Designed miniproteins, single chains, continued (4). Designs and how they scored, part 79

Each design is a single chain, and the fold is of that chain. pLDDT is the mean over its residues in the fold that is shown.

## One batch from the design tools (miniprotein)

Design m14728
Fold by ESMFold2-Fast:
Structure m14728 (fold): chain A 83 residues (1-83)
Amino acid sequence: EYSIDFVKKLITDILNCKTTPDVLKYVPNFKCSPNTTPGDLNNDGGVSKSDVQLLQQTFGLTNVTVDGIYGPETINALLERLN
């Protein structure tokens, strides 16, 4: 069973464009541009709601609103997806 700390680390690695074994295990097609700022997944020049929305979409979190809010709902949905 995965912990909240594990999920937070996984999200941090994704937002920092780290292709760790854990990221590739759950997101096999994960790709980041080397031109992205850490946390800027859509390359719009900043870390914004759209980056969190891409994270929510990438994990296929269908039971949460893709609203770009990185809060308990998103963390719990991802934890449920991984467990």
Scores: mean pLDDT 59

Design m14729
Fold by ESMFold2-Fast:
Structure m14729 (fold): chain A 82 residues (1-82)
Amino acid sequence: MIDEKAVIEKVKNGEKITPTPEDLAEIEKLRPLADRISLGDVEFKSIEALVKYLELREGKPFSELPKEERDAIIKIYETLKK
């Protein structure tokens, strides 16, 4: 488990929504896919924070985000891997 709860709460701006196990599973599936992706206007240090941000801002569950958004998570993970 990752201690990113404080980061998630910051991204939510006071909303108490936690990442679902399904959201985390989708991120885990994307991690090995180091594809060429643009982060667009979204950039976060924590993959958990990115998932919460996209879910809250887009009003969509992470599993239904477009490929470019999910690919952005891979880029974030690559950055954290360093």
Scores: mean pLDDT 48

Design m14730
Fold by ESMFold2-Fast:
Structure m14730 (fold): chain A 100 residues (1-100)
Amino acid sequence: MVEEIEKAVERFEKAARTDPEAGIQALRELVELAKKAVENADKLTPEELQRIVQALGRAIGVATRMAETAPPELREEFVRLGDELTELASKFAEAIKKKR
């Protein structure tokens, strides 16, 4: 799970740099993986949750930049998916607090 999210973030970072449409598809995959991981957050260690939060933070940064620089027709989708990732990252951060 953690490694899948980290790899999905790497795929999104690479795709967003060369092909904004491929970036959106990779970002959608990342959001779905993060949603599944949230359902299992109670089974993850604090260290695993921190790795997910850090990886999602990088993806949120890229999505924010793409919302400013992508072709106009794709910017709204990067904003929407970036907001979904931000909400999911907040849920993982909350799970870390409950374990401390």
Scores: mean pLDDT 85

Design m14731
Fold by ESMFold2-Fast:
Structure m14731 (fold): chain A 109 residues (1-109)
Amino acid sequence: MAAEELKRLAEEMARLTLELIRALEAGDDARAIELAREIAEKARRAAELAKELEDEQLSEDAVRDAEAVVDLARALIAAIEAGDREKALTLAIALAITVAGLAFLAEQA
């Protein structure tokens, strides 16, 4: 079922986001960018799965959160490439919160 795969992707993105924060704290910009790209790819798949949810409100909320994860990951990569470490960390925290929200929505589906 789409909900089970969405939950699995959200849990995996949550784990990757914790690794991303550790990479940023260590100054490993290359690893942080790699992790952000992987999160964005999983979030695009999550958005497609979210469209398949039977509850229209949960579907709309999950699509919005998954798309927000993609946008935050892109902004994070740009901040890292610009050398803005404070902005990168702030975006990584926002990414973690949004991924947690998506995981919660997936559990309700």
Scores: mean pLDDT 87

Design m14732
Fold by ESMFold2-Fast:
Structure m14732 (fold): chain A 65 residues (1-65)
Amino acid sequence: EADEEVELLRRSALAMANEAKAGTPAQRDALIQAIRDLAKETAEKYPEKADEVNRIAEEAIQRAR
């Protein structure tokens, strides 16, 4: 279900963002890339959710910085 995968993305992205904040600059860069990759895969699978998925990723990346 698309909504369940978007919710999983939101939870995973938030967890990765929190880990990035606590990590080294190299870990932060890797986790930001992981957030982008996960969002891209989710948006490709559910194009109708692409705007929501991209917003989730952008918010998580901002929090990771």
Scores: mean pLDDT 83

Design m14733
Fold by ESMFold2-Fast:
Structure m14733 (fold): chain A 80 residues (1-80)
Amino acid sequence: KPPIVLPELDIDPDWSLDELRDYFRGFLDYVRKTLGDDPEMQRVLDRAERILSDPDVTKDQILDALGDVLGEVGRLAQRQ
């Protein structure tokens, strides 16, 4: 079984809201395909997708949701 590898997060602070959203959607899709069988991870991913689908979402809210997903990935990686 291959180890859990975190993708390199190349987040440009000058990215538009839409560019950040598109990048984060790709990251969430990757995490769901690799770690989506864990119930707590599913809960975190579902919350992040809800945030991304909100038309009034801010960059700070997207970054907070990204932090939550990364924290959960780290938790699962420690249990390998």
Scores: mean pLDDT 73

Design m14734
Fold by ESMFold2-Fast:
Structure m14734 (fold): chain A 79 residues (1-79)
Amino acid sequence: VSFYTPGEEAVRLYLKHHTKTEIPEDTPIEELIKIDVKDVYKVELTDDQVQELVKELEANDYDPSMLSPILLKYVSQLK
């Protein structure tokens, strides 16, 4: 049984598919996002940025279509 909502599970699956790094199944969503962004974009999100990103995803019921635009928004701020 999953400890995650269906929406959070969908986002987790998207990130696992998108990243090249092998990720443990029980990795927190915050760490999963950090790993994906570092692996794909070679930038490190701050803890504050990850928390705001997770909050925004949660407010949108973890819609996977919103994940990429939100990630790019935060990644572009670091470049």
Scores: mean pLDDT 69

Design m14735
Fold by ESMFold2-Fast:
Structure m14735 (fold): chain A 83 residues (1-83)
Amino acid sequence: MSTKEQVEKLLKKAKEYAEKGDFEKAMEYANKAIKLTNKDPSTDQITAKGLEEVAEIAEPKDPILAGIFLIGAGVLKSNLKNL
């Protein structure tokens, strides 16, 4: 329905795949969420939080992929104003 709900659904799938060790699919779903967020900045904070959670799940098995997710989250957080 809303872009926010689509982003949350994609991030939930990314987390589920990361928990299963399927980092290829986790990356695919996270990337889809990022693309939607780039077109709707109102979802930046939600996507940043979701990427941080995926990174935390992935870090013990794939620290490079976790680093990529954290960089993405950092870029989105840089859009916060005056806080």
Scores: mean pLDDT 77

Design m14736
Fold by ESMFold2-Fast:
Structure m14736 (fold): chain A 89 residues (1-89)
Amino acid sequence: MKEQQKQLIDAAIHTLRDLAKWAKEKGNEKIAKLLEELIKELEENRDDIEKVIKLIEEAIKKLKELNEPGADYVVQVLEGQLDLLKSHA
């Protein structure tokens, strides 16, 4: 269980790194910075899937509040990651 949870968290971190790179390439530095801060928090909490879920939920809320171009796409990807993490929590 714990090993599978860590693998899912690592996969989420990898996806977030790709999203942060995408946001930078689109010129959206606010989204990129938010994602980079989230990545750091997830790396610090890799042993706690419930904390990781909460951090991603808070990031989704912040992204919706930014109302920036591309935020909707990032939110959709993060909601997909949440579904996977919650199914293994």
Scores: mean pLDDT 84

Design m14737
Fold by ESMFold2-Fast:
Structure m14737 (fold): chain A 84 residues (1-84)
Amino acid sequence: MAEAAADAEANLPKILSSDREVRKKTIEELRKKYPDSVLPYILEIYSEVFHGNYEEAEKILKEAKEKFPDSKEVEVTYNLFKSW
């Protein structure tokens, strides 16, 4: 958990990159390195929202909810998207 957060913070410029390929590759690497962490999913959701890709963000949110149904972070994010 702490290692995943530190790695995500170090890669935040790539996660928020205007280049979609850079964003997706960075997130995919974090998901592979930390398969039990919800953080790569949450960061991808917020990154896609930041770029105006709301449909993609909702798709990732549904994937995160299915994979991490007991995650409080996913529940908070899902509730924010309830009025979507």
Scores: mean pLDDT 78

Design m14738
Fold by ESMFold2-Fast:
Structure m14738 (fold): chain A 79 residues (1-79)
Amino acid sequence: MEEARRLAERALEDAREGRRLYEEGKRTGNATLYAAGGVLLAGASADGALAKRLAEESGDEEALELAEEAIRLAGGKLV
């Protein structure tokens, strides 16, 4: 349970920061921010998917909700 929750929290933080950098890079035309945001969003999607799997296996509803939020924010699908 603790592993799924920590991974989900990290994925959610990365998804939020990645989205912020991606949108800022898009708004300002800053390729570095756009690329950095994209990398964080890709990582958040992967970590979120893993956290979701771990949360489903452990029955941790809080970790599951955090993981699904991270995946949605990162633009991933919940499959």
Scores: mean pLDDT 81

Design m14739
Fold by ESMFold2-Fast:
Structure m14739 (fold): chain A 118 residues (1-118)
Amino acid sequence: MEEVREELRKRREEQKAKAKALGIESTYDSALLFEALEEMIDAVDNGDKERLEAYREFLRELVGEETADRIYEAIKNHDPEAVEEIFRELAKKEKDPVKQKLFEGLGRYAARLIERRR
């Protein structure tokens, strides 16, 4: 399993490099963030601790440890307001206006997913 995780990490880094070369890095990163958020919310709802921890580690690689851990706690506690606030803070720190709008959208999307689930 460790070797498989390392292989997947290397492939993702290669894909990120290709996306950057094509000028679509911001869109690729945002798609990965959407996937990670959906999977973490689903993992909490289903009590899948292994999947939740795997996506928490993945999220740390995308947004950094501090931010990822804050998102993890907000999702685990079913706190949509906290998730939206975290992404609002990320948007304020982002210099790219496209990425700012994507972070704002991600926060609202994740908050709605949490609110809609049981």
Scores: mean pLDDT 72

Design m14740
Fold by ESMFold2-Fast:
Structure m14740 (fold): chain A 88 residues (1-88)
Amino acid sequence: KEKEEILKKLEELRQRANELGLTRVADHLQKAIEALKEGNYEEALKHLEEARDIVLFHLAMSEPAEQRELERMLKEIDEVIEKVKKLI
């Protein structure tokens, strides 16, 4: 059930991105979820990498209070990327 666990994790990340006002991150995570549901792992990876880049940009611009949550989100996106790569 690796795919189901990845999908659950991505939905949790998307919700947290929305809570933080990171709309573009949430949009790319949603596109990754849809791609994974369709079995399109290459498209899912593309959207996960775009979400990662946006989080990195926000992390570089963030104040100390926001850095911890953004660092946690980045780590979790990286973990999902590695898991999706193993499905290809």
Scores: mean pLDDT 86

Design m14741
Fold by ESMFold2-Fast:
Structure m14741 (fold): chain A 79 residues (1-79)
Amino acid sequence: MKVVIEIELETEEKARRVTEELNRYFESLGLEKARLEGTRVTQVIEKPVSVETLVGAAIEAMGIALEAGAAMKVTISET
């Protein structure tokens, strides 16, 4: 199972701050770090973790994105 979290922000400065906040949280869970590309923040989770951990990560990411005034997209695939 692969989970991709994508957040698009208005500025590179906002995207950098969101990336830093997400990485602090994801490191606490042992998950892969978010990648910053311009104004886009992408996190790919391929590690075998519980569904509860994945849902918690998605909810926290959504909270961080909403506080920054951004929308979040989550894609789940069985690859």
Scores: mean pLDDT 79

Design m14742
Fold by ESMFold2-Fast:
Structure m14742 (fold): chain A 70 residues (1-70)
Amino acid sequence: SEEEFKEIKEKALELAKELYSQGVPSDQILREVVQRVLDELNKLGVPRDEQRRILFEVVREVTDLLEKLE
């Protein structure tokens, strides 16, 4: 559902902020976030094409967040 996807995205952004505050490199943060999101989407049985769309959106928002923090 759209609500579940919003929750996944919010948790991904929260994780990115936490890892950034701990001094984790941006490339490692992106890998960790992508893996967590993919695992959650697989649990929900989200189709491959929709997973790809959501992952692109999450990567974009996390990248924007990390650039803003620099």
Scores: mean pLDDT 83

Design m14743
Fold by ESMFold2-Fast:
Structure m14743 (fold): chain A 77 residues (1-77)
Amino acid sequence: ELSKFEQELFSKLSPEIQKKLLELQKKLGLSNSEIAYMINSLLPFSEEELEKIIEEILKNPEKIVDLYAEKVKEIYS
């Protein structure tokens, strides 16, 4: 069962993005806390940008840290 914090974070995202995040969580074996932290860090991005980031990580799950860092740099560079 998702915590209230996790449910609130997921509710801010479209159903499509929510499905992608659940697939990512299952594929990478992430805890609910880990996925919630990732979502919170990605909230400044648009829905379209979030979808692209999640799809890129799903394509290359072993590079999750690198892909996440690259996307953060794109926003703040």
Scores: mean pLDDT 66

Design m14744
Fold by ESMFold2-Fast:
Structure m14744 (fold): chain A 65 residues (1-65)
Amino acid sequence: TPLQKETRQFVLQQSAEAIRLIGDAIEAEWNGNLEEAERHRQRLQQLMQDAKKKLAEMEKKIKEA
């Protein structure tokens, strides 16, 4: 269904963003910017929480359709 395709696209986009944040955190830590690395890790945690919530909403809509 179109909703399943949208959900798969959302997962791919969120996965790409998570990988970018992981890379940014590693680079900041490598450069000795521990506070910046921690901020990137906090952003990653928030992204994961928000993505899980949105995924649950999208999966519920698929089941109700």
Scores: mean pLDDT 83

Design m14745
Fold by ESMFold2-Fast:
Structure m14745 (fold): chain A 76 residues (1-76)
Amino acid sequence: MVMKLVTISVPLTEFDKVKSGILLSNVLKRRGEIVSGKLVGDKQIITVKVPANESDSFVADLKASFPSATFSIVPA
């Protein structure tokens, strides 16, 4: 299966237990995995691996929940 890496950068003001659960649920329902998570300044940076054919729908779903987040998609 072709996979893509999606890096999401979320301001800490928008990242809480509920929104963490939304992110995890969206990764798991697509049979993805969390590759890394790190705190850089006031931002939570999370890298996830998702199927390439679902990467765009994954980002769209997360943009609805994290309007101030930034996303980058690269080949895995």
Scores: mean pLDDT 79

Design m14746
Fold by ESMFold2-Fast:
Structure m14746 (fold): chain A 84 residues (1-84)
Amino acid sequence: KKSELDKKLDELDKRAEEIEKRRKEVEEKLSEEEKKKLEEKLEPLVDKYAEAMQKVKEGKDVEKAIEEAEEALKEMERLVEEAE
């Protein structure tokens, strides 16, 4: 069970890293105003993801926390893709 959880956490971390990489690539094409708007939209989702990941690591409401982390990543992916 822990090995499966560790694998899931690694997958989520890699996904978050890919989102950050894509975000930087997209931001290179954006104006300063557009970058600020994207950052403002992403900040609460990054915080939500971090809180969810912390809950998973603490073993609190693990299933719900994984869902929250996945929702945050999905929304971040959507916002980055929309900004392209």
Scores: mean pLDDT 81

Design m14747
Fold by ESMFold2-Fast:
Structure m14747 (fold): chain A 88 residues (1-88)
Amino acid sequence: SEEEKKKEEEKLIKDMIKSIKEMIENGEATSVEVYAELLGRINQIKGLPMDYDDAKKLAEEMEKKGIEVPFEKIEELVRELVKLYSEK
């Protein structure tokens, strides 16, 4: 049902956000690296031409410029990614 689908989406979003937050807090990944990977996955699902090398280059450029990604942006991308998976 649509209600069960929404419940599964909300659970997946919460689980992914928690996992990502723990990885960043433990120093296993940077916010910029997570942001670039999520953006790359979203773009691939949308059929936009962004491969792994493009995502890696974006992360490197953002780090060189001293750009910090607030965690709220990562949460937004996780929600978009889960929604895109559910719309397939």
Scores: mean pLDDT 77

Design m14748
Fold by ESMFold2-Fast:
Structure m14748 (fold): chain A 65 residues (1-65)
Amino acid sequence: SELEEAARRAGAAIHAGDDEAAAEAIRELARLGAGRGVLLNGAGVAEERGLRGAAEAAREAAEEL
């Protein structure tokens, strides 16, 4: 599904340390209907890896839910 593909892209970008790609993938994941728990988990993982843009994108998306 598109949601699963977006989740894989987000995880891959976070693992690669690519903050811009991770933030874009997280915004797509949220647009496709990822729940608050998934987005907040993504924010935590991104923050632990120093990806501030991705962490911010995930928290903003979670707040809109």
Scores: mean pLDDT 84

Design m14749
Fold by ESMFold2-Fast:
Structure m14749 (fold): chain A 87 residues (1-87)
Amino acid sequence: KKEKLEELLKELEARTKKIEEALAKESLSEEEIEALEKEFLEFARELDERIEELLEEGLSPEELKRLFEAAGRLQEAYKKFLEKFKI
């Protein structure tokens, strides 16, 4: 329970940072864009399953808040990534 939550939070933070670093660049190659998109989509599927597992185990309101804030930051970073490089 506790270890799984902290592990997921660290992974969310690391993945958000990677997307934010890409956003800081003026341009990305098509290959770089495709790689980041693929990594996000693969993780998003895994993330949904991992969140569901943690919810079934029962999280405190504070743990739920931390989890959804971290997931929301990743989602927002990816939205900005798509807006900058795909639109």
Scores: mean pLDDT 81

Design m14750
Fold by ESMFold2-Fast:
Structure m14750 (fold): chain A 61 residues (1-61)
Amino acid sequence: LSDPALQADIDEGMLRIQIAVLQIAIRSLREQYEKTGDESLLKEIQRLEEEIERLRARLAA
């Protein structure tokens, strides 16, 4: 059916966009960590990396 196929394409696109946004956020936090050495930024980076892995798992399914 066309509707399920279209929904799958939309869901995949949305997951890819969410991953890209999180990757940009991680890049900014890593840049700040390199400048400041603030360990709290590593905790935030880890949280975002875990979210990306969850989204990637959904894409792989």
Scores: mean pLDDT 80

Design m14751
Fold by ESMFold2-Fast:
Structure m14751 (fold): chain A 99 residues (1-99)
Amino acid sequence: SAYKELLEEVLEFIEEDIENLRSSEEITKFREELRKKAEEAGLSPRDQVRIETILGVVELAKAVTDTLVKNGKMTKEEAEEFLREVLKKIREAIEKELE
């Protein structure tokens, strides 16, 4: 299914991000590209929202940690550790959906 193919693309992106953390701007760009692919593939609104929710959580987590680091409330190392934990949890959720 087109939905599972796009989820596999998200999974690959998440696995790469765990190894080498991307900027929030790079996540936003990937999210925009994937939205276009989902629309062109004719995904249902429900399946589009599922993918958007996953990527939205990643983008929000990076935006929050960037703000906390900028304001001296979190170190870069603490932010990277937290982000990797979030990404690993998202990976597990995607793997379970793909089986």
Scores: mean pLDDT 85

Design m14752
Fold by ESMFold2-Fast:
Structure m14752 (fold): chain A 69 residues (1-69)
Amino acid sequence: SMISDIVSKLIKATKNKDIKEVEKIVNKYKPNIDQLIYYRGRVLTLKDLLSLYSSGDFRDKVLDILSKY
């Protein structure tokens, strides 16, 4: 689905520490960050999932981008 494709792109950008790509995807698609998603046997919000794939200063930047929506 389109949602699954967007989630996959966001996870990949987050794992690669590509803040510019994360910002681009969020601005373009404006995903519902509080929506529960099923990913690899887990039920998490998109915000929580991206937090799992980030750490330290990079996580703070990702969460700051998400807080604008």
Scores: mean pLDDT 80

Design m14753
Fold by ESMFold2-Fast:
Structure m14753 (fold): chain A 71 residues (1-71)
Amino acid sequence: SLEQLKEAVLRHARDVIERGRAQGLSKEQILEEVKKEIDRMVRHLGRQYGLSEEQQKEIREEVMKEVKELI
C-alpha cells in the first residue's frame, strides 16, 4: 500500500539522520542528505510499483515534514 511505502521511506530517512548525526553533520547538511536519499528511493519505488508523480510528491512531502520534526 502507499502507507507501507511511506513507512519504508521514513525508516530510510531516519537511518540517514542517525548516520549524519554520528558523522557530526549540521542540521542543514543532514536535511540535504535526506532530500537526496528520499528523492532516490521514491524514484526507485515509483518505477517498481508504478506510482504516479502525484503519489511520489505526496510521499516526499509527508516524509520531509516528519524529518523536520526529527532534526
Scores: mean pLDDT 87

Design m14754
Fold by ESMFold2-Fast:
Structure m14754 (fold): chain A 60 residues (1-60)
Amino acid sequence: VKVTVQPGDTPKSIADRLGIPYDKISLNGADIGEDSIFGMDGNSLKAGITPGREVEVTKI
C-alpha cells in the first residue's frame, strides 16, 4: 500500500499505522528490519525515507 511519510515518522510508526508487524515490511523495496531500522546515527530514517514522500509499503 502507499503512504505519505510525515515529519517524525519512523519505519516502525508507518508499520503501526498500517497494522503490519514491523519486521515484515519493506519500503520501496528496501528491507527495514528491527536491527537495521535507522541510519548511522541510530535516530534517523534510512536513506530515501523523507517527510512528504509517498512510499510503497509491502508486507514480506
Scores: mean pLDDT 60

Design m14755
Fold by ESMFold2-Fast:
Order: structure tokens, then C-alpha cells, then sequence
Structure m14755 (fold): chain A 83 residues (1-83)
């Protein structure tokens, strides 16, 4: 499922993202959210996992210049897809 795939990706990529954040190449907030995703996945907390994923997606879409309405619509679609 989408949450399991995303959890697997976050767990795989977390060390690289943390190294980039330590080097100042990515925002610390992004590294913290990827860590939260990995920790929620390890704990089996699907609600915490979903919330961290939506927060990370919102940051990424905002960085790409998406409007608040576009972000809200995309997050609603993603939440519906994992229900």
C-alpha cells in the first residue's frame, strides 16, 4: 500500500537525508519530517505516519510555488487514496 511504500522509502533514504541536513544542503525541517516518517513506520503508527507525510508533501508543494488551495486539494486526494 502507499503508506508501506513511503515508509520503506523513508527508512532507506533517511541516512542520506540526515547527512545532507548536517552538511546544510537541505533544511533541518525536511530531515526532521523524514525521521518522523521513519519512526512512525517503525512504531506501526499509521496515523502519525500519514500526518508526517502530509506535512512533508505540503512543504514540498509550497517550495514549488503551489497555492494553498492546490496543496489542500492534493493532500485531500492523498488522504483519500490511503483510506
Amino acid sequence: DVLDLTAETALRDLPAIEALAAAGEVPAEVAALVRAIAEAARAGDREALLDALLRLAALGMAALGRSPEEIAAQLAAFRAAVA
Scores: mean pLDDT 74

Design m14756
Fold by ESMFold2-Fast:
Structure m14756 (fold): chain A 84 residues (1-84)
Amino acid sequence: GEEGLEEGRRGRRLGEAATDGEGAARGGRLAARGGSRAGEDLEAGREALEGGLAAARSATSGRGAASGTGGAISGIGAEFQAEL
């Protein structure tokens, strides 16, 4: 069942999190913050992609995933942080 599949996936995440309890908690918070802004940057990039080539360049620069979330939304993150 679906619950069994989800439990298995959760068990594996919990197992790894149990080993890196402190790292997992910290990583989760950092990822959540980056994830939220990455989602907004993705939406902004989508609209820019429809209108121009600028978004394509930003996406290429953010190929490293970690760099994409941190670097690409640097400007947007600053403005959004002021609102929050």
Scores: mean pLDDT 44

Design m14757
Fold by ESMFold2-Fast:
Order: structure tokens, then C-alpha cells, then sequence
Structure m14757 (fold): chain A 64 residues (1-64)
């Protein structure tokens, strides 16, 4: 599912697998999965890379 994520807080890049964001930043992505640990697995449409982001750190503001 195509979504727009908005960061609720600054998300640092601690590894290449993590989607880094600044508070209020929006990223367009494909939602691939939700993990039991509270992460969203997304494909970043700008890079084509698969990333993880904490579900508590972001909000889905648009679904397509």
C-alpha cells in the first residue's frame, strides 16, 4: 500500500536498515509489513530501498 509517513520526532540513522527522518518530515513509501516489535517495514520511493521505522515515531497522513 502506498502511504505518506510524517515524523512525530527526529529519527536518527543508527544503521543502513533504518529510515532516518526529522520531526515534521514527510516520506512517500510503500508499506510492506508491520512487525510485532512495533516497526513498519517500508520501501522508500525516493531511493527504492527497504527500511524500518518505529511505528511510534511516525504517523500515516495519507494512504493511496
Amino acid sequence: TRIVLEALKDVPVDSPAVLGMRKGERVEADLLAETEDGFLLVRDLATGETRLVGADAVRIVEER
Scores: mean pLDDT 76

Design m14758
Fold by ESMFold2-Fast:
Structure m14758 (fold): chain A 102 residues (1-102)
Amino acid sequence: MEELIEALKSKDPEVRVRALEEISRLPVEDQVAALPAVIEALKDKDPRVRVAALRALATIAMKDPEAAREAGLEEALEKALKDKDPEVRIAAQAALGVLKAA
């Protein structure tokens, strides 16, 4: 867990993407604990990292939508819908759809 949170601070965007993918495969309790760090990754400079964060957040929202809402995911997704990268905006729409359906 700590190793994955530390990897999100890597200078290499590929390492940050991989950390987000690995977080999305953790047990739900550990995914919930990572919510603040994954939401912060939505501010990443690299759009690939922001897309990976949105995919991880969609997975967490499906498993524990209340914890996701308490962590401020809905507000974070509304900001991501205005992202300059069209792939990030599409991923944000998908994640918001998951949160609303759960």
Scores: mean pLDDT 85

Design m14759
Fold by ESMFold2-Fast:
Structure m14759 (fold): chain A 83 residues (1-83)
Amino acid sequence: STPISKEQLELARKIAEEVYEKGGSIEDAGREGFKHGLPVAVIAMALYLAKRLGLDVEELLKSLNSLQDAQDALHELQEQFLR
């Protein structure tokens, strides 16, 4: 799996926070993140959903070491949010 850098995590966090503050959607977080590549898009969507669900964003960030971790987190958070 593709490793995630600290820079990608911080950028995705900023995108998720800005989208959340503006009342945007998960699709908005994905779109803004994807301008910086797939890893940032997936992380931004996962962090956005964590914020919407009132979960600990800092704890989630510490668990994200690879693109696969971010994809798994996004899938689980979408299931909790949309179903």
Scores: mean pLDDT 87

Design m14760
Fold by ESMFold2-Fast:
Order: C-alpha cells, then structure tokens, then sequence
Structure m14760 (fold): chain A 73 residues (1-73)
C-alpha cells in the first residue's frame, strides 16, 4: 500500500509516527490535483514545517518514498 511506503521512508528519515500521518495526508491531497510532483513537493514542505532541522538527506528519503507511492496510484 502506498501509504505504508511513505511511512517507511519517513521512519528511516527519523520522523515520529504522528508526523508520518500528516505528511502522507498532505501528499495525498496534493497528488489529487498535481500528481506525483505535487505530492513530493507538499511532503517536503510539510517535513520542513514539522521538523525545521530536517537535513536534505531526510527530505530526499521522504520524497523518494512519496514518489514511489504516487507511481503505484
């Protein structure tokens, strides 16, 4: 399931489970109107909003998981 792929990516990036759900919901909403690229952008912005100290590597890991999940939709 696409949501589980995003959760795994966020977990590997060191984010808490509660943050995972918010990032996933924002990505899913963005995907409905702008597709995979919008989903990745929305997820990246949400990660930075909830974790301002997030590294580029952590954000890239979440973005990859969102892109992989969006391709499955």
Amino acid sequence: MAKELVRQGALEAGLSPEVHDEVIERAVEAAKTGGPDAAVRAASLKVRELNPDATDAQIARVGKAVLDAAEAI
Scores: mean pLDDT 70

Design m14761
Fold by ESMFold2-Fast:
Structure m14761 (fold): chain A 68 residues (1-68)
Amino acid sequence: MDEVIEEMRRRADELIAEAEAKGLQTVADTIRRHLEGLLDAVRRGEITPEEARRIFDLAMEEYRAYMA
């Protein structure tokens, strides 16, 4: 379980660093907020860590497309 969350954090950090390097601070902030929202939902028992990862992976594809 914790490994799924740690992997999401690592991937988010990489994408945030890329966005910041490109001067896209709003995108970086959006990624941070999205991750924190998903982690809060997991903490509250509203979704599973695996569901959070699936949602986040889809969002990461959208962020990557925007930054391309």
Scores: mean pLDDT 82

Design m14762
Fold by ESMFold2-Fast:
Structure m14762 (fold): chain A 120 residues (1-120)
Amino acid sequence: SPLEEKVKKLLEEILEAHRKTGEEVEKLIENGESIEKIKEVLLKGIEEILRLLEELYELLKGKNPEIAAVVEKTMKKLEEIKKYIEENPDLSPVELLKILKEAHEILVEMYNEVLELLRK
């Protein structure tokens, strides 16, 4: 359906945005950039993903409430990660990489759950 194709496209855009953020964060860490700069790039990346998730949620909230609930759950988890980064000034590069990996696992879980629900 046209809706299913739009959902799949947004899911791929979300994963691609996270991949690009991850590559940039890893590059900044390898180059010995400041924690402030690394946090700035990671937070900007999370904000872009949240924007795409909001777009996905708005597309689905009236049309498929089950998938919309999965997206909302994912948004809440990423908002908690964003808050944790903002509230913790003493985060190390190793901890920021662990946060990046946690965000990836959350997004992959959402991707798999949404695809499973689309098969119903």
Scores: mean pLDDT 90

